# Ledger of designs, part 90: designed miniproteins, single chains, continued (2)

Each design is a single chain, and the fold is of that chain. pLDDT is the mean over its residues in the fold that is shown.

## One batch from the design tools (miniprotein)

Design m7314
Fold by ESMFold2-Fast:
Order: structure tokens, then C-alpha cells, then sequence
Structure m7314 (fold): chain A 60 residues (1-60)
């Protein structure tokens, strides 16, 4: 349970940093922007899965 909460906080921090990086680099080449966008999508998906796992463990 603690490990899942730590992973969730990590994923949230990485997503926040990546959003800031996207905003700072909006003039970057399209390929680079696309890579960053896919990385953000992966982190947001990880956040969702971790939140659902934590919720299920806490509801037992």
C-alpha cells in the first residue's frame, strides 16, 4: 500500500514536470513534442491505474 502511494506521488510529479516541459518547449520540432505528449499520456494512465488500485485496497 505505501509503495503504491509513493509510485502515485512520483507519477504525479513526473506528469507535472512533463507538462511544464511541454509548455516551455512548445516551439520544439513536432516529433519531439509528440514524444513528450505520449510520455505524458503514459504517466496519466499510470496515475489512473495506481489511484484505482489504492482505492480498491482501501475499500476492503
Amino acid sequence: MEKLREELERARREAEELRAELEANKDAPPLELTILEFRLLALESEEYVLEEMIKRLEEE
Scores: mean pLDDT 80

Design m7315
Fold by ESMFold2-Fast:
Structure m7315 (fold): chain A 57 residues (1-57)
Amino acid sequence: SVEELRKEVREKLKEKGYSDKEIDIAVNVAEHYYTVRGLSREEAIERALEVAEKLKK
């Protein structure tokens, strides 16, 4: 589900020490790729993690 996807992305980024703002952006990116672009859950998570890394750098 979308809620489970959002939770998984949030938990992964929280463990890596990202800020709440960075996490919220990445969670929304994952939801967009999953719901709008039809990517798999795993691909949506990977894209969200890539976006979070770019925001931190």
Scores: mean pLDDT 82

Design m7316
Fold by ESMFold2-Fast:
Structure m7316 (fold): chain A 58 residues (1-58)
Amino acid sequence: STVEELERLLEGPPEQQELAVSALPSAETVEEARKIIETGLRLAPLSREAAREEAERR
């Protein structure tokens, strides 16, 4: 899945938000998943993996 796809899940109903959280091994809550996705979208033009690493350090 892409970072953008996970962002769509986080903007959906609670069932989809839980799916996004479960898809991100470093996220335990919707808020954490949202932070990871926001960072990923900002850095996505550079590298998806670099974006994820940056988000996970936050």
Scores: mean pLDDT 67

Design m7317
Fold by ESMFold2-Fast:
Structure m7317 (fold): chain A 69 residues (1-69)
Amino acid sequence: SSLDYNAQVSQLLREALTDPDPARREQALRELARLLGTSVEEAEERVRRLGAARDTGRQTSREIAQQRQ
């Protein structure tokens, strides 16, 4: 189902971004590329964009906290 597919994609993106084992991150990236039907380079860009979005979210939370002070 599309929900199972989305869950698998989300899990692989998370592993590629956050797993402390570099070998496991590489494996997650390859598996993500295979699942999406893209190149490893395209999968890597998706992981990078997810990381940037996460960092932007943290920055926004910091700005809100500063405004409350």
Scores: mean pLDDT 71

Design m7318
Fold by ESMFold2-Fast:
Structure m7318 (fold): chain A 61 residues (1-61)
Amino acid sequence: KELKEELLREIGDILNLIGDIIEAERKLEAGDPEAEAELKKLEEELKELREKLRELEKELE
């Protein structure tokens, strides 16, 4: 039960992070100098969440 709830939470976090990445990409296109660093940080966070989600999926099997 808890593992399934954790998986849904991680999926929600990933979706929110993707939204943040899209906004950061739009800021970068608009010439915001802070956007490059922000986007890089968000991409690293997404990578970490993807790895965690993959491990949780394995535990559900």
Scores: mean pLDDT 76

Design m7319
Fold by ESMFold2-Fast:
Structure m7319 (fold): chain A 97 residues (1-97)
Amino acid sequence: SEKERYERIAQRIVELAEELAKKIKEDPNSFEADVLEGILLITAAVTAVALERQGKHDYAARIREAAGDFVKASQAKDPEGVIEAARRLAEAVIEAG
């Protein structure tokens, strides 16, 4: 179902953020951290575009706001901020489904 698809996307976002948070603690300048950041941001962007096409503009806006907070936390090498932003992003994805 569409709900199950959004639940899987939300779960993957949280998993990627947890992996990134761990990498920031171990090696904040690792190439793996940059890859994890990129995958999460692409996932968020694609999800927001899909939701906008469905007329779910408020959820798309919430995803973009949370993605912006995620970028800020990632740039600051803040593992707790990365998890918190990803959690809010995942909540918006689940609620949109």
Scores: mean pLDDT 87

Design m7320
Fold by ESMFold2-Fast:
Structure m7320 (fold): chain A 53 residues (1-53)
Amino acid sequence: SELERQLSIAEFRLLALQVEVDLDPDNETLKKQKEETEKRVKELEKKIKEAKE
């Protein structure tokens, strides 16, 4: 489904951001992007669960 595709994209983005934050832990912009991407993953997981009910 489209939601599952979006989740996969968000999960890959999160993995990349995790690496970036580990390399530059003082970068507040990367930390914020990681937090926003984590929220997006959670939102997409919720939407997928709701769509399957």
Scores: mean pLDDT 82

Design m7321
Fold by ESMFold2-Fast:
Structure m7321 (fold): chain A 55 residues (1-55)
Amino acid sequence: SAAELEAREREAAELFKEGLTVAQIAERLGISPAEAGRLLLRAFRKGLIRNEDAP
């Protein structure tokens, strides 16, 4: 559902802000690294993550 995808995008964004790598986020969420990367791209587009939050 849209709500489930939004919740996953938000969770991925928070883990990224905490300094986790794409691979660690994928493991934490039980998804592939490619899916984690897509969630992070969507989070950036929605403003949940900014460039200043990146290492």
Scores: mean pLDDT 80

Design m7322
Fold by ESMFold2-Fast:
Structure m7322 (fold): chain A 87 residues (1-87)
Amino acid sequence: GIENLAKKAVETLEKVGYGDEAKEAADRFIKASKEGNLEELIEATRRMLDLISKAIAELDDTSPLNIELAAQEVAFATILASERNKL
């Protein structure tokens, strides 16, 4: 579910130091998804991807969080592509 994906991403990003920004972006993502607000959904999804990209860039290549972040990046990128196609 969308809420579980967002919650898991927040938990992973919090471990890298982006907890507050991730919570804000995830709340916007969940709200926009429930309301069908496509423009806000796209912006919230972009913000989640930006945070994930920053986290990956800051982590050591040996960090187990890289596997979780890579999976989350693919998930949110897929969502973003789908939502852009609805514009």
Scores: mean pLDDT 83

Design m7323
Fold by ESMFold2-Fast:
Structure m7323 (fold): chain A 65 residues (1-65)
Amino acid sequence: MELEATEGMFTMYAAVMGAREMRVEVENGALVLRYPKGSEVSREAAEKIKELAEKLGIETIVIEE
């Protein structure tokens, strides 16, 4: 999957799941998900996005801040 399409798609998924505080970025071919520590909705969204991205062969990194 193209990196630009990947970033846009997962940004949309995060928004639909209510994870408005999550930032979705692509760095060196990996998907990076950033959200505030303690945000349950963002944590759940990140888990679902990571599973989907991994099925597509995309390495996913989750950062809690």
Scores: mean pLDDT 77

Design m7324
Fold by ESMFold2-Fast:
Structure m7324 (fold): chain A 94 residues (1-94)
Amino acid sequence: QELVDEVLGRIALVNAKKYLEKGDYDKAIQYAELAIELSKHNPKLVAEAYLVLGESYYKKGDYDNAIFYYEKALELDPSNERAKKLLEEVKKKK
């Protein structure tokens, strides 16, 4: 079950990134949340899903939620340079 959940979580993250790229931010959020639920044992994958949530909220103009999820991503992956840059960018907009 854990292995199946991890595979499904990776598929959900791929779909989340695909919808983010297409500008469907609501579906990007839905799939990123699914990836987090399915991948609780993989902090790096959860961190990537939090980045998709943050970017989706940022694109929707919800800077408070964008900051929240970027900070969550950095808690799980403190070395993530993309998360650091995105957090700096959104703080300048707020």
Scores: mean pLDDT 85

Design m7325
Fold by ESMFold2-Fast:
Structure m7325 (fold): chain A 68 residues (1-68)
Amino acid sequence: GLSREQILALLEADPRASPAQIEAAKARLAVETEEEARALQERLDADPDFLRNDAAATRLLLEHARAA
């Protein structure tokens, strides 16, 4: 039931979330087109630090979404 903006606000307030994880979550939640989804996937494939931060951020986002 939460919007993207509400879930992101919960992640930004989470003390477990690093700035790099918050940036990864913002990049993922900003995807609205197939072209943007492709660009995100290319970044995940090219940057192992971004991949790690995206995975951690996604886990936290899912925890917040389940709690709502």
Scores: mean pLDDT 82

Design m7326
Fold by ESMFold2-Fast:
Structure m7326 (fold): chain A 86 residues (1-86)
Amino acid sequence: AGIALVEQQIKDAEKLIDQAEEALKKGDIDKAIKLVDEAIKKLDQALQMLKANGYHKTPEGQKLVKRIEEGKKRADELKKEIQKAQ
């Protein structure tokens, strides 16, 4: 089911954000960039899938949209921190 794939992409993106944060703490800037960019890509794909299937209008889909928005905000903040470290 499409909703299960969306949830999996969000979970994968959240793990990538956590890994990017740890890479940044260790001074591995190149790794942090790759991980955060991959996370953003997965969140964008998840949002497109929700919209394409109309799930964004369901209560379950609305919770996933909020989770994607939170993940994008965290990824954007982390990307700004990475940029300052370069």
Scores: mean pLDDT 85

Design m7327
Fold by ESMFold2-Fast:
Structure m7327 (fold): chain A 84 residues (1-84)
Amino acid sequence: MEEEARANADAFVETVERLLKEGRYDEAIDLLQAVADGVREEFGPEAEKAVELFNKAIQAVKEGRPDEALEYARKAAEELVKLT
């Protein structure tokens, strides 16, 4: 289960990185928001740290800081793996 969660987290981060590199910022924001909403709904208060990191990633994309956004997305994915 942890190995599968890690693979899914890595695939998610790679997708975010690709969208940001392609300048598809609206799609990156939509993906980050959808994952944050899903994680909050499924795990509730235990997801608070992961959701905060996803929100920081979204804000960084909106501010034109894709490298910082990717770093926050990566940290959020690490917190998500700990919940599964």
Scores: mean pLDDT 82

Design m7329
Fold by ESMFold2-Fast:
Structure m7329 (fold): chain A 61 residues (1-61)
Amino acid sequence: LEEKAKQIEEKAREATKDIEGVKSVEASVENGKIIVKIEAENEEALRKAEQKALEAYLEVL
């Protein structure tokens, strides 16, 4: 899980780097689950980043 979380974080950061307003993307393992945390300046950037992070998650799994 730690290894997969790292891969998801890296792919999500890469996929979101061109989205204006995204401040940070982090992935961690909590209670056997991979949790992705995204910080964005506004709701539009957050929604776009969430979509890209989900795509990265599905690619790693």
Scores: mean pLDDT 77

Design m7330
Fold by ESMFold2-Fast:
Structure m7330 (fold): chain A 65 residues (1-65)
Amino acid sequence: VSSVEEAEKVAYETAKKAVTHPRGAELITALDLLAVGAEVEGRSDMAEAIRKGFRKGVEDALKEL
């Protein structure tokens, strides 16, 4: 699995957990900072994967509510 695919999967799983977690806001902030960090390092592919995983994770978690 590529690092980009891993980042998307980790972001997805973290976002799903964040929706139902008491400290979910902190997890969401951490993911946003990670994506910004990737952009600063010139890894726009990584930043996009993190944001894509996050969005899908939130969508899927909300469907389970």
Scores: mean pLDDT 79

Design m7331
Fold by ESMFold2-Fast:
Structure m7331 (fold): chain A 96 residues (1-96)
Amino acid sequence: MEEAERALAAAREAIRAGDAEAALAALREALRIAAELYEAGRYEEAARVAEEAFRLGLELAERIELSPEQARELAVLITTAGLLHVGAAFEAELAA
């Protein structure tokens, strides 16, 4: 399994288990990998990872009751994922 797929799988499992802290940690890792893919010019891969992280972040917000601190962190992660997805998708289109 690639590192990004592993991080996204960990996020899905944590959400299913109701573990907000593990889910936030896995989303942070997935976005770190997506940012590295973006810096490497791997825009299509970066866009896919960021899009999935964005979707999982929204699922986390709907399924798990978060503390105010966790909700604030999730808002930052969702915003980062959305911006990275849009930016990477735009760069991928320009490269095609």
Scores: mean pLDDT 86

Design m7332
Fold by ESMFold2-Fast:
Structure m7332 (fold): chain A 68 residues (1-68)
Amino acid sequence: MAEERVRRHREEIERANKLRDEYTQKAMEAALKGDFEKADEYTRKAFEASLQAERHRREMERIVAEAA
């Protein structure tokens, strides 16, 4: 089942990376329009998505280490 768990964590990392990129883009667009409140909000969302990806990456590393 390690293979299936690794796949799920990889999917979560991809999803989190996609959300991070999306929020980063929205933050940049908001900043360019002078909407710094929205830019800050999207920047926080991007950071949260980045942390989620890192957590899943650590879990994958743990699964791989245990399977070795």
Scores: mean pLDDT 83

Design m7333
Fold by ESMFold2-Fast:
Structure m7333 (fold): chain A 81 residues (1-81)
Amino acid sequence: SLEELDARFERNTAAAERLKQALLDAGVPQEVADFVAGMVKAFGLRGGTGAALAILRISGEPEDTLRKVEAAADQVLAEEA
């Protein structure tokens, strides 16, 4: 239903905002944090983070930055459980 779609969008948006803040707090660059958050907002926390990590890795982002994204996403996933 449209209500279920809206609820999913609100959950994805909340998760994206939490993840973005966690990424910024971990020292991830603003543009990377914004990109990851955008992917989470569109595709959900698990799917969006996975897709973002794949794209960032192909784009040559440093491994340290990728590990910070994975750690922050795992933390937010634990908070959503």
Scores: mean pLDDT 84

Design m7334
Fold by ESMFold2-Fast:
Structure m7334 (fold): chain A 87 residues (1-87)
Amino acid sequence: SEAQKAALREFANRVLKVIEESKSLEEAKKRILELFREFAARHQLSPEQVEALIAFVTHLLQTELGASEEEVAAFRAELEAIAAELG
């Protein structure tokens, strides 16, 4: 729906702002985890939408903040656990 597209765009913009404002990878991870939990609690996300959001977030952590493959895998697991808890 258009409302879902708007909500996803707002989430993406908030994540981008966190990446820009965060002074460290750990700060960004903490803030993004909080945003993802809030978003997943308010919106019933499909498995496809969950994967797309996780891919988007982990890509930004790698490209903008230099996250390692191990750090990305660990963070992906945290986001997947939140989605499973709230879905």
Scores: mean pLDDT 85

Design m7335
Fold by ESMFold2-Fast:
Structure m7335 (fold): chain A 62 residues (1-62)
Amino acid sequence: SIEEIEREIRELERRIARLEREIARLRAAGGDPQRIFDLEIELGMLRIELGVLKLILKKLKE
């Protein structure tokens, strides 16, 4: 349903924000570059998923 997709979008936006904060923290602390790279890849994948869900939601509301 539309409501289920909206909940999934909100959950995903929360996960993305948490991951962005973790990456920023690690960069500021001079963390492991490989670990930061792996988290950036994860962040990229979550952003793609969010984009797809937003597109689906837009189509369902039309």
Scores: mean pLDDT 88

Design m7336
Fold by ESMFold2-Fast:
Structure m7336 (fold): chain A 108 residues (1-108)
Amino acid sequence: MDAEIAALTKKHYQTSAEAYELSSKYIRTGDKELGKKAQKLLQESARLELELGDLYARQGDDFSAGVYYVAAAVLNTTIPKIEKERSKESAEVDEQLSARNKARADAL
């Protein structure tokens, strides 16, 4: 069970890191195909967070389950914003989020 949670957590952080890297590149280049790929990867990351929430709930860890359900909801509010024009500062934030989530995946 702990190994399954660790594997899904790693996959979630890897997927979100790639999504934020592509989002940053889209903001800097205007390449809409990168924006579409970033949206799909954030949708997959949100799905993985829901799966993590369900795993924690099955173990009786309702607090951790709630944290992942809220995180998935927050990601779902972010996805529609990627196709909209964003500032250069938004690209820097996405680069920081990518680096953070990559480091978290590598630590698992």
Scores: mean pLDDT 79

Design m7337
Fold by ESMFold2-Fast:
Structure m7337 (fold): chain A 70 residues (1-70)
Amino acid sequence: SIEELVEKARELEKEMLELLKNTKDPKVKEEIEKLLEKTYELVEENYMDPERVKKILEETLAQIKELVAK
């Protein structure tokens, strides 16, 4: 359902923000912030497609996790 997709998107966004908050390396933090800016632009462009939004957020979270694992 759309409600489940929206709730999942909010959960993914919360995880991304927690990773950003807990990142101590200023270079990694800057890379995450730039990635989030691009991601939010894509989310806004695709706001009528909640399945696509979820996929965009899942891909961004995966990329953030890779950046943090450096």
Scores: mean pLDDT 81

Design m7338
Fold by ESMFold2-Fast:
Structure m7338 (fold): chain A 104 residues (1-104)
Amino acid sequence: SPAVEAAREGARQLVEAAKSGKDIAEATRNLMAALAGIAPPEKREEVQRLGDEAVRASEKLKEDPIGAVDELKRTFERAAEILGDPELKEVMREAADEIRKALS
């Protein structure tokens, strides 16, 4: 589906930015915006709040890399759980793991 494809593309861009040692805040924002767009109306606000939290965590990467990575993993796991799509959950878990590896 276009929405799942958009989320996969956002995750790919985020992982590539992380692996290249670049600022990931914009890629994080794009990924989380795509997830919010596919969320059911009743869950959209919660996913948007997680998105804001993920972006703030990504902005702290240089100041607190350990805390930033832990926060990104937490927000990604929660967003995947909210969306309940098994395929999307796998994409988000894989993205979180790759970011952890890239930032470690």
Scores: mean pLDDT 78

Design m7339
Fold by ESMFold2-Fast:
Structure m7339 (fold): chain A 120 residues (1-120)
Amino acid sequence: SRIEELKKKLESENLLERLEAIEELAELKDPRAVPVLIEALKHEDLVVREAAARALGELKDPRAVPALIEASKSEDDGLRAAAAVALDELGKKEEAKEALKEVTKSKDKELAEAAKRILE
């Protein structure tokens, strides 16, 4: 199936192929994509983990909430921010606010400003 093909593509040695797989999994809006994207939150590549968090936010499937809460506690500012934004999109406002408050202290000015805008 296309979901199985995309799951295999996610294990590619090529970063662009992995990111294209995440984007297509989000665009399909198929409920079968959600478990695959939840697994991708634990991928060895931080860029893939961040893309998976964003994709789960776009799908707005509540099955992703527990995994996104764990990702929002990451030591990586980018993953923490992506997970916090996804939680906000899923209506988990308090969990998102807690994570975003820490992101406002980031040395990445654009990331800190984005977090401040969401918190208002």
Scores: mean pLDDT 85

Design m7340
Fold by ESMFold2-Fast:
Structure m7340 (fold): chain A 60 residues (1-60)
Amino acid sequence: SIRELAEKLVEEAKKSKDPFELEVIESMLIMLAHVAPEEDKEYLRKLAEEVRKLAEEAKA
């Protein structure tokens, strides 16, 4: 399921401190949100936003 794949990507993001890796994971989540069913799009965009925040913190 796209939702389960996205959740797995977020768990990998939480383990990473590399801003480059976090940006790649964010991009993957954005792509998944684009192709996801309408009912899942908002949830996946929210997951991408969470990873974006991790990337900003890692860049500090």
Scores: mean pLDDT 84

Design m7341
Fold by ESMFold2-Fast:
Structure m7341 (fold): chain A 60 residues (1-60)
Amino acid sequence: IKSSDEKRKEALEAALYSAKEALEAGGDKEKIIEAARKGMKEEGFSEEDIEELVKELESL
């Protein structure tokens, strides 16, 4: 059973995982981060969540 908060957290982790996969595949880091930001905004994530994800991706 997933609450809305847990569902959003799982979506955030899935987005992070997808971005890491793209980086491992040799994708352009800045383009991957841009795509992640856009996708997160479209899903309605907060600016804080988006910034946290971007920091994780910047750190690898």
Scores: mean pLDDT 75

Design m7342
Fold by ESMFold2-Fast:
Parts: structure tokens; sequence; C-alpha cells
Structure m7342 (fold): chain A 59 residues (1-59)
């Protein structure tokens, strides 16, 4: 789940999708596929986006 979300984010960014939108779409897609609650946070580190993926069991 976490690896899948990271892979999707990288692919979407490579296709020209903004990092915030890529993170949102990846979290939603992987949550649907796995049944887990996937959260993606985007923060800035020295002007570069840093992506953090968190995975929790869905209720």
Amino acid sequence: AEEEAERLIKRLIAQGVPVEEAARRAAEEVSRRTGLRVEVEVSKHFGHPKVTVRVEPAP
C-alpha cells in the first residue's frame, strides 16, 4: 500500500500532475484497491516537496 502510493505519485508527477494533486489521487486510488486507509502528506523542505505516506487499517 505505502509503496504503491509512492509509485503512483512518482508516475503522476512524471506525467505533469502537481504534487498535491498526485498525492491526493494516489491516496484515494490505493485506499480503494487495498481497503486500507491511505493518507499522503506533502510538506516543503528547502523549497522541495517532501511526501509522507501513512497506511492504517480501514474500519
Scores: mean pLDDT 73

Design m7343
Fold by ESMFold2-Fast:
Structure m7343 (fold): chain A 55 residues (1-55)
Amino acid sequence: MTLSEIFKEAKEKYGSTDGEEVARKLAEELGLDYDPSDPGGLLQKISDYFAELEK
């Protein structure tokens, strides 16, 4: 599953069109550390989390 597909599903699940809001909610649900000053780092953590699950 790609990061884009993950965000598309999360967007529908959370009812939000804002990528940052979706990323925050997803990080909270997955128990990932979220730094609001580093959105890129959050996206990378989400990507790594799902990549590890696909092993």
Scores: mean pLDDT 73

Design m7344
Fold by ESMFold2-Fast:
Structure m7344 (fold): chain A 73 residues (1-73)
Amino acid sequence: KEDELIAEANRAASRGDYEKAADIFVELADLNKDDPKVRSALYLVAADLYEKAGNTEKAEEMRQKAEEDRKSA
């Protein structure tokens, strides 16, 4: 499932659909409930993609989630 989601995110990004790619990385982060370091990294990828999509509010939300997970390491 994670490999399939990563492939879908890469396809979305290659089409310039950065918001869809970001949404998929958020889903991947949420699936990594037991690994806050991996979850933090995935939220940061989603934040960068939301910013490329022009969705600054979502990007900032993802950066906040990543920071909370980083503190839990």
Scores: mean pLDDT 81

Design m7345
Fold by ESMFold2-Fast:
Structure m7345 (fold): chain A 59 residues (1-59)
Amino acid sequence: SPLREQGDQLVQQGVRALRAGRGEEAARLFEQAAELYRQAGDLESAENARKLAALARAL
């Protein structure tokens, strides 16, 4: 699914932002990924991305 692939790309960008210490930027990227996964019907990946966003904000 193109939406799922775009979500995967945003997760990769979010992980890079986390490695750079940019937790707020990472959280936004993970939230965008969650929305794309939700639109793709991948509710499990959407929930996992939302959890990553919450953890990124704790930085």
Scores: mean pLDDT 89

Design m7346
Fold by ESMFold2-Fast:
Structure m7346 (fold): chain A 71 residues (1-71)
Amino acid sequence: SLGEEFIKERLEKIRKLLEEAKDKLSEETYEELKKKIEETEEKVKTEPGAVVRLKLLEDTEKEIKEVIANS
């Protein structure tokens, strides 16, 4: 299972990616991606399956990276 520390570190990494790209994004897109990260954190906290938690984190990181790359 993914430990709480690992989940926290992955979320912090994703948040850092968004913050580092803030100047490349519109305010609307930045707020939407920030909300997506917050929703992912809530889902991960309530998800009992370790594999599903990892997939949620990976899918969110991928989405953030794809939006940044297309900005």
Scores: mean pLDDT 83

Design m7347
Fold by ESMFold2-Fast:
Structure m7347 (fold): chain A 79 residues (1-79)
Amino acid sequence: DKHLEEGKKLFEQGRYSEAMVHFAKAIKEDPKNAEAWNNLGKSAFALGDKSTAIQMYEEALKLDPKNEEAKKNLEEAKK
């Protein structure tokens, strides 16, 4: 997915708002992509938006209950 990969690149550059736009586009193309939901959550968390991060991580875990990164990220966001 071009948008998933572009989002990851922007996230690595600290460009979290732009990364979110690309992860949102990846989700629009494939709503079952748990990785895109997890990365959208990580970007929201990096911007201080814990409530959005929690919602995105919960969706990632609903799609992939064995995603250890999303589970740990969710626990951290709820602190």
Scores: mean pLDDT 90

Design m7348
Fold by ESMFold2-Fast:
Structure m7348 (fold): chain A 57 residues (1-57)
Amino acid sequence: MLEELKKAIDELDKYSKVSEEQRKAGRDALIKVAEESPERAQALLDYLKEIIENLKK
């Protein structure tokens, strides 16, 4: 799960328009949320996958 979330965040970063500093901060924050709640981690993963799929079009 956590590894999949990290991969999704890395993929999203390729399409991100924010600075590298802000991408790093956001990535760390999402990882922390996922570590505290497996249920929330799954919801975040699903959400990120949907965003990435739309961006890949």
Scores: mean pLDDT 73

Design m7349
Fold by ESMFold2-Fast:
Structure m7349 (fold): chain A 103 residues (1-103)
Amino acid sequence: DQEADRAAARRVSEFVEQLEAALAAAAPFQEVNSGDDEAAYREVVERAREEGGPVIDATLPSSAPVTQEQFDANVAQLEEALRAWNARHGLDVAFALHLDASS
């Protein structure tokens, strides 16, 4: 069903956008040592994802809807990856205390 496939893709995109927005909102609580601009922060988010493992692929062959458990698992992986990234680079980038990525 093409509509179901589109819905799944939209949910994954929305999840990613909400994660990025939540992380960006947390940035003011900590300094981003690699720069104060949007590009530097985006790089941190990308590295966190790379260390956190695979994100749910919007092109999943089964076109199954993303579950709340999968959303929560990806959020946890991203947070852990960012924490590890901060430790490796001696940085103190904020974790999103108010992650509102479940919507």
Scores: mean pLDDT 45

Design m7350
Fold by ESMFold2-Fast:
Structure m7350 (fold): chain A 96 residues (1-96)
Amino acid sequence: MSKKQLELEIIGTLGLMGLAILANASTSPEDRAVLRQAADELAKGMREAIEKNDPEKAAEIFKETVDRAAAQSTDPELAADLRRLGDILAEKIKEI
């Protein structure tokens, strides 16, 4: 495994863990479903980007998936936190 692929796997795993923690903490069944779907979409998209050694595509997939989850969220505070998470982690992925 390349250093670049390892760094992508670490950041991707941290993003997935963040989404899982937010889903488990949410009292809204709708928001839990949105976050779980986002985690599944992110896991698939990140795997494909890592296999292709494409951090720019990984960053785009991460940001698009998290922004979509934010748009579907019923909690405006959660939506803001998701957008911030997407921006920060996408920037870190692009630095790889």
Scores: mean pLDDT 78

